# Designs tried in a protein design run: designed miniproteins, single chains, continued (4). Part 17

Each design is a single chain, and the fold is of that chain. pLDDT is the mean over its residues in the fold that is shown.

## One batch from the design tools (miniprotein)

Design m12556
Fold by ESMFold2-Fast:
Structure m12556 (fold): chain A 79 residues (1-79)
Amino acid sequence: IDTSAVTKAELRREGDKVVLTLYFKSKEAAEQAAAALGKLPSVDEVRVEEDPETGTYKVTIVVPRDKLHEFGEELARLQ
């Protein structure tokens, strides 16, 4: 994953889940990140959304609250 392509990161809690949103300037970097993150056992959902007007790509990752520790470990292995 090209973490240098991340322009913004947001984290929010939604009930029993945590939603991480990563913003990319590159569609390729966003799709590569989504593909890698979507393979992680701790991840329930991953989505890529395009905003062609701003040239920004949004990757949304949904992780169950009880899997946050596992998610952190999985992310460390990807970097």
Scores: mean pLDDT 76

Design m12557
Fold by ESMFold2-Fast:
Structure m12557 (fold): chain A 93 residues (1-93)
Amino acid sequence: SEKREEAIRLVQEAADLAIEELEKQDKVAKDKIIKTVQELRDEAIRAIEEGDDEKAIRLIRELLAFASVYIEDEEVLKRVEELLERAIELLEE
């Protein structure tokens, strides 16, 4: 599905942007935080590929909630939120 391929690209772009910003932040356990983002990204992408749209949306929302706690740059966070919300909209259609 073209919508599924688009949703996967949006999740990948959002996670990569979040990871890049987290790498710049001087945070205790940033490596563990980055690993959690990577795991949520991979699980969300797998759910999209398997056609489990409900599970994918839940995982994308979990990724968004997690990113919102740890990303300090408001412009980066806003971009991550925009990408992930767009992925959710595509999967809800």
Scores: mean pLDDT 87

Design m12558
Fold by ESMFold2-Fast:
Structure m12558 (fold): chain A 93 residues (1-93)
Amino acid sequence: SAESDAEAMAKAILRQAELIAENKDDPFATEVAIGLLRITAAVGMRAAESRGNLELYAKKMLEAFDKAMELVKDNPEAQAEIERLKKEFEKRL
């Protein structure tokens, strides 16, 4: 269902943000986790658009982005990228 898909994408974003926070002293691990987060966000945005469930996806994804930014607050690069992805998603609403 759209609810299950949105929830799975939100959980994936959160897990990737946790990996960034845990590996803040490893530039390679951080870059890989940021890359995976970009892919997850892009897939989530496309799913929201294609299924016409923008409001449901918007709520779940925006909550996930906000929590992810807080988790990576000590990593300016990761925080900036998540903020960029959040703004891109908001523009599609």
Scores: mean pLDDT 79

Design m12559
Fold by ESMFold2-Fast:
Parts: C-alpha cells; structure tokens; sequence
Structure m12559 (fold): chain A 94 residues (1-94)
C-alpha cells in the first residue's frame, strides 16, 4: 500500500522533472507561446494538485508524507521556473 503510493508519487516527480527539461528546451528555442501554454495548464491543475498533496500529507506513512512534500516542492519549483522563464523571454524579445 504505502510502497505503491510512494512509487506513484516518485513517477509524478519524474514527470515534473521531464516537463522542466522540456521548458528549458523551449527557453533555448525562444518559444514563448509553448511555455505560456504549459504554464496555463499547470495553473489550471494547481488547485486539484494542492488538494491531492494535502490529503497525502495526512497519511500515517512517513514515506508517503516525505514523497508528497517532495512532489509539492517540485511542482512549486516548476511553476516558478516557468513563470520566470516566460518573463525573461518576454523582456529579451523587446
């Protein structure tokens, strides 16, 4: 049970890291529209994601709580990275 939940959360963390690498690639390409589209999707997902993580942080399993906290941190880092990347590219194209 807990091991299955941790494995699922680690997969979600890997997906977030893969998306961050994709955004880094888009930054190098100067693709503002694609970064904006990804950021819009992440912002729409955020309320559901936060509710999901908040429930996991109440888990009796320390391993699940630790994985959930890491997942939240990675998602917040991804959002900030995308927002800052978009802002910098908009400033550079002016």
Amino acid sequence: MAAEQVAHLERLIADIEALKKKIEELVKQGDLESIKAILDQLKKLKPAFEAYVDRLLQSPSQAVRDAAARLRKKFEELLKFAEEALKKLEEEKK
Scores: mean pLDDT 83

Design m12560
Fold by ESMFold2-Fast:
Structure m12560 (fold): chain A 99 residues (1-99)
Amino acid sequence: SNRELSRKFLYVLLKKGYLTIASLRALGVTLSPENKELLLSYDVSTASEEEAEELFKQLEPDLEPLYDLSPEEIAKILVENNLLSEEQAEKLIEEAKKR
């Protein structure tokens, strides 16, 4: 489904370090104060896959409105705000489709 693909894309963005406070601001998402602190404490260079999955589950209620956007629409907003290159966006969408 389109919503499930967008959810998978947001997870890939989190895992690869592209789902940041700046990214969520560009996407029009406001995190709860608790979820903001969790995201700020997240270090993509040291986090395990299991830690990424647990963090994503905690963030998911705040991210759910983004599931109405396609991965391509999410990627376009991030590229237009200089938060992703077009090449990075294409590769990350392909990774999401393989999940």
Scores: mean pLDDT 86

Design m12561
Fold by ESMFold2-Fast:
Structure m12561 (fold): chain A 70 residues (1-70)
Amino acid sequence: MKYSREQIERAVVRLIAEGRLTLSKEQSRALSEILRKHEELSPEELRELLLANGFSEEQVNLIVEELKRL
């Protein structure tokens, strides 16, 4: 299964709004660049890209689990 750019953005925004996720300015920029380059991503591809761009395993797990709830 793959998730669209919009679905990934929605999941991240929801986690931030709920106080479950906090991103640095650098992480926010990295996420924007990843989503700009990719119209859709699998959970595995998203995990690899986020980890490569300085996201923690905890942050990545929160995002991936939120996507599974969509």
Scores: mean pLDDT 85

Design m12562
Fold by ESMFold2-Fast:
Structure m12562 (fold): chain A 74 residues (1-74)
Amino acid sequence: SLEELQAELNALMEEIGELVKKLSPEEQKIFFEKMAELQEEIRRMLEQGVPLEELAQRALERLKELLEEIKKLR
């Protein structure tokens, strides 16, 4: 459901936020560059008329990948 997807996204963003606070300035720069790339991907999909549910699912998948990359920096 959309409520479950939203809850999962919120929990994931909280975890990412806590990890980002522990990153060095150089690591934070890498994080922000990856976030900018994700925002561009989602924007392109939205412009192509992809349904919001698919956009939310794609964002969740990419944020999970980003979380794993952040963990590798530690």
Scores: mean pLDDT 80

Design m12563
Fold by ESMFold2-Fast:
Structure m12563 (fold): chain A 91 residues (1-91)
Amino acid sequence: MASVKRFLAELAKILDLPPDIADMSDAQIQKFLEQIDKLDPETSKVFQSSLDLARQGKTDIAIGVFLIYISVFGKDKVKEIFKKAWEEVTS
């Protein structure tokens, strides 16, 4: 869905991740979520909730929720988790 692609594109910009993350298929998104869950279950739960909001067309709320999370947990820590998960999806 266009709303999910927009959410992932903004997430990639915020975390300085490869823009290709926005072009993930549904199967790749599921694998990505599973890899995040292995690294940090709390980050996975927040990401899943934000994805569900984006799937409902509430993309700006999804971005806002995730921005609040990274402000509390730390941008660099979230970036490391997402980078490692992305490496597993693309290998």
Scores: mean pLDDT 84

Design m12564
Fold by ESMFold2-Fast:
Structure m12564 (fold): chain A 55 residues (1-55)
Amino acid sequence: MEEEVREKLEKIVEKLAEMGNLQLAENIQRVYESTTNLEVKLDFLEAAEQYLEEK
């Protein structure tokens, strides 16, 4: 369901904004909106989540 992926997006964007990385948050939002492939959306969000976990 696309709704689950959207919830993950919102959490990632919120964390990035809290870290002061607004530009990356904007880029993630844009890429998410520009693709219709659910697997690509999920892979992209997982990469962003991994970045947050490393910080």
Scores: mean pLDDT 74

Design m12565
Fold by ESMFold2-Fast:
Structure m12565 (fold): chain A 94 residues (1-94)
Amino acid sequence: EVEKIAKEGIEKIRKLVDEASQYPEAPELKKAVDEAEKTGIRGLARALIVARQVVKKHPDNEAFKEAERLAQETLDKISKINYEKVKKEAEERK
């Protein structure tokens, strides 16, 4: 499930970045998304950092804001699933 959530989130972010291709920061965000497609969660965390940086430079760009929001929400969902898994493993050890 975690891998599916990451893949779906990355795909949605990629579409938004392609739509914002006119901005000089778009290639950096696209590289981070390309890395996320190859590495999953690690690349998605990098994409969030880059998205936050481009939003600071272009706070009126809705596509960059949406990309940051989707990256954060996807990571939050994955973090919640991982937390429940760790909790279950700890309970099983008792």
Scores: mean pLDDT 72

Design m12566
Fold by ESMFold2-Fast:
Structure m12566 (fold): chain A 71 residues (1-71)
Amino acid sequence: MSKEEKTLAELLVEKLGIPEEKAKELASRLIDTFGSLENIAKKSAEDLTKVPGIDKETAEKILKLVKEYLK
């Protein structure tokens, strides 16, 4: 796991209550698709829903979480 994938997975578990196994899968897919946390923060919720396993509600929560982390 890259440092960014690990960080994102930890945030998904701690802040959104996503199960650890699912958080690791989602973090890997998001980083593979967008490359970095900074790139994810530049995307819309609609862009994130293109990743398998992410609905609009989850996408909006992830965007808010990533933007707050990068401050």
Scores: mean pLDDT 83

Design m12567
Fold by ESMFold2-Fast:
Structure m12567 (fold): chain A 108 residues (1-108)
Amino acid sequence: EKVEEIEKLIEKANEAVDAGDLETARKYLEQARKLLNESDLPEEVRDKLYRKIAEVEARIRAKERGLTPEEYQALLDSLLANYEKERQFEKDVEEALKIIKEVVEKMG
């Protein structure tokens, strides 16, 4: 039930972005976020909906600030990476990232 409502709001937000109506897009995006936060959904379903919401947020920001395609992609990647960090935040992950950075620095 709630999944269909949230997906419809995300769809309407994307349609508003395409029309250049960023105020309406934000209103639909805020409604989608509220419903998602109020809903007790499985983690895999929540993950998919958060990703779709992040895409709409990035599109709104890109239109407002006149972002290049590269800047848009960087913003979207950052929003998605922040969500992933919140889901899997452990010291072992931090240590793995440090090791990867050290290996990359040694290869350069």
Scores: mean pLDDT 74

Design m12568
Fold by ESMFold2-Fast:
Structure m12568 (fold): chain A 62 residues (1-62)
Amino acid sequence: SMEEKKKELEELLERAEELERKGVLAVIQGDSATAQKYQAEAAKIRERIRELAEELGVEVVL
């Protein structure tokens, strides 16, 4: 349903923000491997966000 897609979008937006913060912290700590892992995971989530946003007809700033 559209309500389920909206909930998924909201959860994915929160997850992307969490991964972005963790990635930045890893960079600051000099842990490039962990930073790359979080960046890759965030990229996959942002792709799903774009798909859902298009399906829902909403604009999202990533």
Scores: mean pLDDT 86

Design m12569
Fold by ESMFold2-Fast:
Structure m12569 (fold): chain A 85 residues (1-85)
Amino acid sequence: MDELREEIVAALRELTPEQLRHVAELLKKYGAIVPDENITPRLLAEAILGLTPEQMRKLAEELRKFPHPAAQRLAELVEKYSELK
């Protein structure tokens, strides 16, 4: 569980600031509490881990639309974590 969390943080760190903001907006859409400023990979990872399995699957599908290898990896990790809840 903790290893998978750290993998999610690592994938988020590879995203651009613009992509991180887009992830934050998706999380807010799913009802997660995310600040408008000082968005960090760790904060986004904690918000992701607070989602329901269904919301995690929806987030993973949206992340697969990002043209970035780290976003594809993040989608895989989020979907895998949804199965462990």
Scores: mean pLDDT 77

Design m12570
Fold by ESMFold2-Fast:
Structure m12570 (fold): chain A 118 residues (1-118)
Amino acid sequence: MKVEIKLERVGPEGEGVLEISIEGDDPRTKRVAEAIEAGRLTIRASLSNTVSPGVVTKLRVVVTVAADAADPEAVELARYAAEILEEHKEEIKEKVAKLFNVDPKELELVVRLDTGTP
């Protein structure tokens, strides 16, 4: 299966927010792409610095896959999207590093699933 992960910077200059899209040839990945386009599923990455006094600074990337708990199909697709993102963590790190002109080794990437529990 071919899966393509696309990253787009969203928001005003200085915001570390990226919109993520997933495209692929299999029917389930196509449903994920359709759900993202319909606004039923959102995938966003936010960037922050993790600093400890006297220790090496790391750039932390949190990828949040969000779906409404009242939409069971979107919740299922969100879980599948989170699995794809976990499998492609290294590729995502490289793409984020290129967009922000940082070393991929200085990036920490975490995938979070959010299905409407505040």
Scores: mean pLDDT 74

Design m12571
Fold by ESMFold2-Fast:
Structure m12571 (fold): chain A 65 residues (1-65)
Amino acid sequence: SRTASAEEVLAELERAVATLTDPEARARAQGLLKQARDAFAAGDTRSGLAHLSEVGRIVAEERRR
């Protein structure tokens, strides 16, 4: 099975963040997505993945309610 790439995860999280109804959660997640893209562009894969993990946590928390 093909493991999801960081680009695929980023795209899926961008779509998920766009559906968030809480404007504060959406704004925070959008900021983290930008930080993840900036980190990947700088070659900092570890920081990029950490930011994507935080976005995923925000999305999961909103879905849990």
Scores: mean pLDDT 80

Design m12572
Fold by ESMFold2-Fast:
Structure m12572 (fold): chain A 91 residues (1-91)
Amino acid sequence: MHIKIKGIKDGKEEEISSGDTSTVTSAQMLILASMEDARLEGYDKIIIEIEGDPKDKEELAEFTRKAAEELGWEVEVRKEGDKIIVEIKRK
């Protein structure tokens, strides 16, 4: 599956990371690491774009939503074409 992670800080959008992963577990690790990096760098919003197998995309999106909510972030999940978009922002 393919994952692209973008951060927004002071109205500017920047790519934090991107990668191709063969498993949901490796994708989860990439997302967790990128969320921590974004938190440390002071991003106000993170946008995670997930492409790949439908089942894997949905599993990864639910994992990401739950992790973000548990960390006290506001999260919104939407479908956009062949992608699942997870938007995470500070409350």
Scores: mean pLDDT 82

Design m12573
Fold by ESMFold2-Fast:
Structure m12573 (fold): chain A 77 residues (1-77)
Amino acid sequence: MEEREKALEHLRRAVKVSKSPEAIQHANEAIEALEKGDYRKALFHAARAYEIAVKSGDEEAAKHLREAIQALRKVLE
């Protein structure tokens, strides 16, 4: 439960700070999946958003996406 809320908070922060429309789209898709309880789909979209953020130099977005991915992985364990 706490890890789900941490993932959601970090995904929302990534949306707020991201400079990449593509990363924002994937982060929003991860939020929607997480709210619906689809943790694997949320992880997929969070990971894709992270890849885009890293490649585009969005350091702050990448940081929040990495934290969200870690929290999602703990939920899936």
Scores: mean pLDDT 86

Design m12574
Fold by ESMFold2-Fast:
Structure m12574 (fold): chain A 108 residues (1-108)
Amino acid sequence: GEVNATQEEINNAINSITTLSSDNKNYLKSILKDKTINKQVFNKAVELLNENKLSARDFILVLNALSSKKDKTLDDYYKSLDPDIQKKLKEISSASIEEKILKLEELV
């Protein structure tokens, strides 16, 4: 079975991110509330954000695309992105766990 990040692990990881403002941390926690994300994939996204390879905005969009239940409040924002970026996010969302990790590295 796949190991998913718990809500506590997600909140703790978000709180540990020194590059995010308190407002961005609270927004991420709200978007990821009651959603399941694979632990290894989540940890890779956090690593890329901490290395300043992902912006806070792109990190939020990536995590929403990686979650088991996407937040539709972001749909209009996704539609405003470059079509190439939209395609990449769609490809990431349908990938295997191992491929999601690799595609996250390719996104940055």
Scores: mean pLDDT 70

Design m12575
Fold by ESMFold2-Fast:
Structure m12575 (fold): chain A 93 residues (1-93)
Amino acid sequence: SLLDKEVATALLIIAATITLKAAQRSGNEEAVKYAQKVLDSVVELDRAIRAGDEQAAREALENTKKYVEELKKVDPEGARVVESAIKALEDAL
């Protein structure tokens, strides 16, 4: 349902924000870089879903997954938090 998608995207934004703040506190500049890219792509995904733009939503989700794989190399714990939220969103799609 649309409500399930909105809840899942809100959870994903929260997960990405927590991961970014944790990276900032750790002083790991590479983790901050990729966590920021994850958050930016998740914000684009949220906007696309709210607009009903299925193509833009797919592209933003693919970009989010790409940046999560890069984040995983430098912050595997933060990447796992975001991956769990992505799975919740995919289950709602």
Scores: mean pLDDT 86

Design m12576
Fold by ESMFold2-Fast:
Structure m12576 (fold): chain A 86 residues (1-86)
Amino acid sequence: DFFSEAIKSEEKFKELTEKLIEYFEKKGHKESAKIMKEAGEKALEYIKENKLEEAGEIFTLAIVKIADIEKLGIDKFNKILEEILK
């Protein structure tokens, strides 16, 4: 999947997180943008240390928190990813 490919590369992961932050900021989801920014920075630090499990965990927790705040279901979240990654 795209996430598995993105986490293998610092550049791809940074691009993914930056696009998600921009998406949330454009929609006025300021809290979600902040969560993604903070989690993205920490996850990138783990990726640089080759701690991919820790990077995946921090990113997953951020996504779960954002989904709760924004009341996003799986279908809505997948649509956001498709808009950003296509």
Scores: mean pLDDT 77

Design m12577
Fold by ESMFold2-Fast:
Structure m12577 (fold): chain A 60 residues (1-60)
Amino acid sequence: SAALAEQALAMGREGDAAHIPALAALLTHPSREVRLAAALALKEIGGPEADAALRRLRLP
């Protein structure tokens, strides 16, 4: 869990839109810390693709 959360945050820091599908998959992970890290990473990348990924998972 911690390792996946750290990896998700690293993907966000890279800012590469190619990571968006992997981060979107992590938003449904059973670990809350991994889901939060994936959401933060998508926020860091930003843009319409990242925002769409966050909305697709029923985030208000």
Scores: mean pLDDT 77

Design m12578
Fold by ESMFold2-Fast:
Structure m12578 (fold): chain A 58 residues (1-58)
Amino acid sequence: SDARREEVQRLAIAVGRAAMEGDEEAVEEYLARLSEVATPEEVEAVRAHAERLLQERR
């Protein structure tokens, strides 16, 4: 399997969980780590999803 894709998926899940909990600091920390292994398109998709989840909590 592609270890990079597995790491991207793991970090994307962590971002989503943090966003659902309303932890904006954790969202940014996980997005920073995601940017080290993911493409700009993958990072943008995960950021957009996290922003939507955070807005639904506000």
Scores: mean pLDDT 83

Design m12579
Fold by ESMFold2-Fast:
Structure m12579 (fold): chain A 65 residues (1-65)
Amino acid sequence: MSLEERLRKLVEEALKYGKKFQETGDPEYERKAGELEREAINLLLREGYTLQQAFDRLKELVDEV
């Protein structure tokens, strides 16, 4: 699995749980979304991205969905 493919899956799942949190208010969905976002950021950091670049990259992916 490529980095881009892994990031896309993490972002898609994070957005899914974030949307469920907005609809239900259930804190478990917020926690799961946050875990997935942190996983994606850590993946980018391991690839040599700075924190700012990692956040910008995830923001781009989120805004395109």
Scores: mean pLDDT 80

Design m12580
Fold by ESMFold2-Fast:
Structure m12580 (fold): chain A 80 residues (1-80)
Amino acid sequence: SEKEEDLRKKLELATKSGLEGVLEVIEGLLEKAEELGFEEIVEKAKELLKEAKEADESDIPKFIEKILELYKEIEKEVEK
């Protein structure tokens, strides 16, 4: 939850840049999943990135929740 708190702070800073900041956070999670070899999570991150590129600023809260879910999946795989 401490690392989730750090991610939430990063998202708060990113949302000041609107959707562009959200895209940067998703790209960072995609890179991390690729480095760790988590193929299923990589596919989910790519789908999320595609959705975010087509999104409106009103969708930002939805993407924040999806980003946190994706992060929790990465943490769970790392702890295995």
Scores: mean pLDDT 78

Design m12581
Fold by ESMFold2-Fast:
Structure m12581 (fold): chain A 62 residues (1-62)
Amino acid sequence: MYRVTITSGQGIDLDTGELLRPGDVIEAEEVRFSASGELALIRAVDGRRYLVDASGIEIEEL
């Protein structure tokens, strides 16, 4: 499991279209990076999915 903190990047909830803000924290089951490494797809423990700028997040392994 991972803890993902939004630090400066833009992110979006893929199921609701709601924008993430700096300081938001997601408990993630999976983090997948795009082939370019510029984007991260996050699958949260609750099943929600987010797309975020990879440069604007901090990831901690739990």
Scores: mean pLDDT 84

Design m12582
Fold by ESMFold2-Fast:
Structure m12582 (fold): chain A 80 residues (1-80)
Amino acid sequence: GRRAVELALEALRQVLRTGEVPEELLRELEELNPELAELVRRAVELWAAGDIPKLIGLLLDAIGDLIDIELEEKKEEEAK
């Protein structure tokens, strides 16, 4: 849920700052949502490769997916 999203956003912030993610953060994210953990690993790989345009594209796509998840949860809450 939201915790996995918050951890994914924090992990992506760390990639942009240092090119690395704390292993404890990545492990917690992988236990909560393996797909978001894979997304973070791909961001680290793109950073290491210096492919900044692809990294930006991945981040924008990820943000779009996260917004869609939040909007869908809000619609279910309003339908009650």
Scores: mean pLDDT 74

Design m12583
Fold by ESMFold2-Fast:
Structure m12583 (fold): chain A 95 residues (1-95)
Amino acid sequence: SKIEEIEREYKEALEILEKADPQKVVDDLLAIPGMLGELVRLIMTDPAAADAKRAAILAQIRADAEAAGLDPEAVELSVQYLFDLIRDIVARAKE
């Protein structure tokens, strides 16, 4: 399910985000197979496409959370928090 895919990617991304070097963090995030690596690439190359991809991921996560009997708002907030952290790290690496 999308929730299991995002949970795996989320755990991997959180471990990477603990690193002190923003460029190394970006490189490691880009190496994550799946939606998060693709999103990081788009944040770097096409911000409009990144926003569209983020919205699509959130919509899929919400639908899967509802189907699984989870609180879709709580799951969406957690994923949004991760996206905000990734955007901040990418911005710092570009400086």
Scores: mean pLDDT 70

Design m12584
Fold by ESMFold2-Fast:
Structure m12584 (fold): chain A 74 residues (1-74)
Amino acid sequence: GPLPESWSDEEVIALIRMEVKLASKELPKDLFDELAKKVEEIVKRLEAGELSPQEAMEEFVKEFKKAEEELKKR
């Protein structure tokens, strides 16, 4: 569902970093490293005010789904 309107940059960054830490247990290293790189790009854009908290979460979900689909092909 959509993020609450009251979510701060810090709250979204904390949630994304927690999800990435959990993903590190399930994804092979190459897919995890690519996801982690994309997450750092998303966080930088969020901190620069180029993304809203909602948009940052949507970008993260897209990158996570790409990693899951690549894992399914293996």
Scores: mean pLDDT 80

Design m12585
Fold by ESMFold2-Fast:
Structure m12585 (fold): chain A 102 residues (1-102)
Amino acid sequence: SEQERLQELWARFLEAAVARRLEEARRLLDEIAELHIERGADKEKVEKVKEILMLVIEAYHEEDEEKREKLIKELIEKYGVERSAIETALQDLAELEKRARE
């Protein structure tokens, strides 16, 4: 089913994202976005969500505290994402990475 395909792509995207396979993660996210647009989702909204998700992943892998805070600031100021939501997403990615190493 379409839902099963989206779930598989999303799981693969998260795996690639936590593994720092950023090009693969972006490609999978593009495929997920295309499927949502094909199903009638607003293209502008979908592209905005893609940018948000990729910035969160970049912030997660950023080891420089100043650069990481700049990415978080962009999420807050440009995209209107709440800091608590960003912190939750970063914690979720860290938990997924731990489970993937088990």
Scores: mean pLDDT 86

Design m12586
Fold by ESMFold2-Fast:
Structure m12586 (fold): chain A 94 residues (1-94)
Amino acid sequence: SELEEQLKRLDKEKKEALELIEKNKGKKFTNRAGIELTDEEVKKLVEVMAEVAKRVLELKQDESKSDAEIQAEALKLAEELLKEKKLPLEYLLL
């Protein structure tokens, strides 16, 4: 299905992003909020973004859901995952 192909592409992009972080190990990363992040924090944020993106793709299969409802559910999931990983929401501004 199209969804299965999109999910496979997300998994590939997540893997490539994590590999890029390893290749740039020791390079300082500053997010859009001006916060300096460690390599481990950036990796955790990539994992959060990948899970949120997967949820958005799954929710988009439901034609009854509005874009606003999908975005609200995506934000709620992002907040829950960040809290679990003990990262502030402002870290997500990659």
Scores: mean pLDDT 80

Design m12587
Fold by ESMFold2-Fast:
Structure m12587 (fold): chain A 69 residues (1-69)
Amino acid sequence: DLRNEIETVLHEKLGVMGGVPVKASDAASVLGERFGIDPEELEKRLKEKYGTDTVTIQQAADVAVELLK
């Protein structure tokens, strides 16, 4: 449920298809504002986990769910 809400917010705010890469910083900023996640910590974890400055919405949601536990 939470993962689906996170993905929906990212789709709506970033205006991209689920498979299209977005900037990790943009995804982190959106999720920080909406869900109270630290955007710097989320961006750092995304870059460390995926080794790139861009991530899919699904990748951003997976990391955000772990931080919201």
Scores: mean pLDDT 79

Design m12588
Fold by ESMFold2-Fast:
Structure m12588 (fold): chain A 60 residues (1-60)
Amino acid sequence: SMKVEVRATGLSPEARRLLDRAARLASGAPASKGQQVQQQLEAAGLSLGATSVEVTVTPA
């Protein structure tokens, strides 16, 4: 498992809740997929309309 934190600007409250849910689901993935998870969540945030996205992945 891993700890995933997402910081995004420019999202509606609804879009932010969707992104937060995706991050929580992704935290259950193996730590070996950390880079993939980071890239996928960054892309998801931008697709939802974020002006900036920062994803931090820490092994747990």
Scores: mean pLDDT 81

Design m12589
Fold by ESMFold2-Fast:
Structure m12589 (fold): chain A 57 residues (1-57)
Amino acid sequence: SEVAQLRQQAYQAAVQGGTEMAKYLRAGDEEGFQKVNAQTRAEVTALMDKAQAAEAA
């Protein structure tokens, strides 16, 4: 289903974002960490919102 696909994409985005954030933490790049964290949260939220809208429609 479209809902399951969107939720799967959201989980994959969260995993990728977490991996990228870990790289910035190891490098001591706080600015890079904060930017990736904000981008990851926005992307996951957008995908989950689309999943909720598709489920309601």
Scores: mean pLDDT 86

Design m12590
Fold by ESMFold2-Fast:
Structure m12590 (fold): chain A 84 residues (1-84)
Amino acid sequence: LWRAKEPLLALMREVGVTSDVLTAQEIRDTFWDYAIKNNLIDEKNNTIDFSGTLLGELLGVDSIPVSNGAEIDQALAKEATRVP
């Protein structure tokens, strides 16, 4: 399980997640829910565009390939602490 830290915690609240302790899969689901809610997915280029969003600030990038889940997981893990 992972305990979310700011600013990830603020992002989770925007998509309706009330818990601060989650599994890695629940963190990934939160990321995708945020991307879908804000229409960030560019299907023509198979990228997610974060320009000017809270998620872009959190990840430190303007866009990421849709196939690059490992980079998303690594960036989100920096904003959460592993709990026993």
Scores: mean pLDDT 70

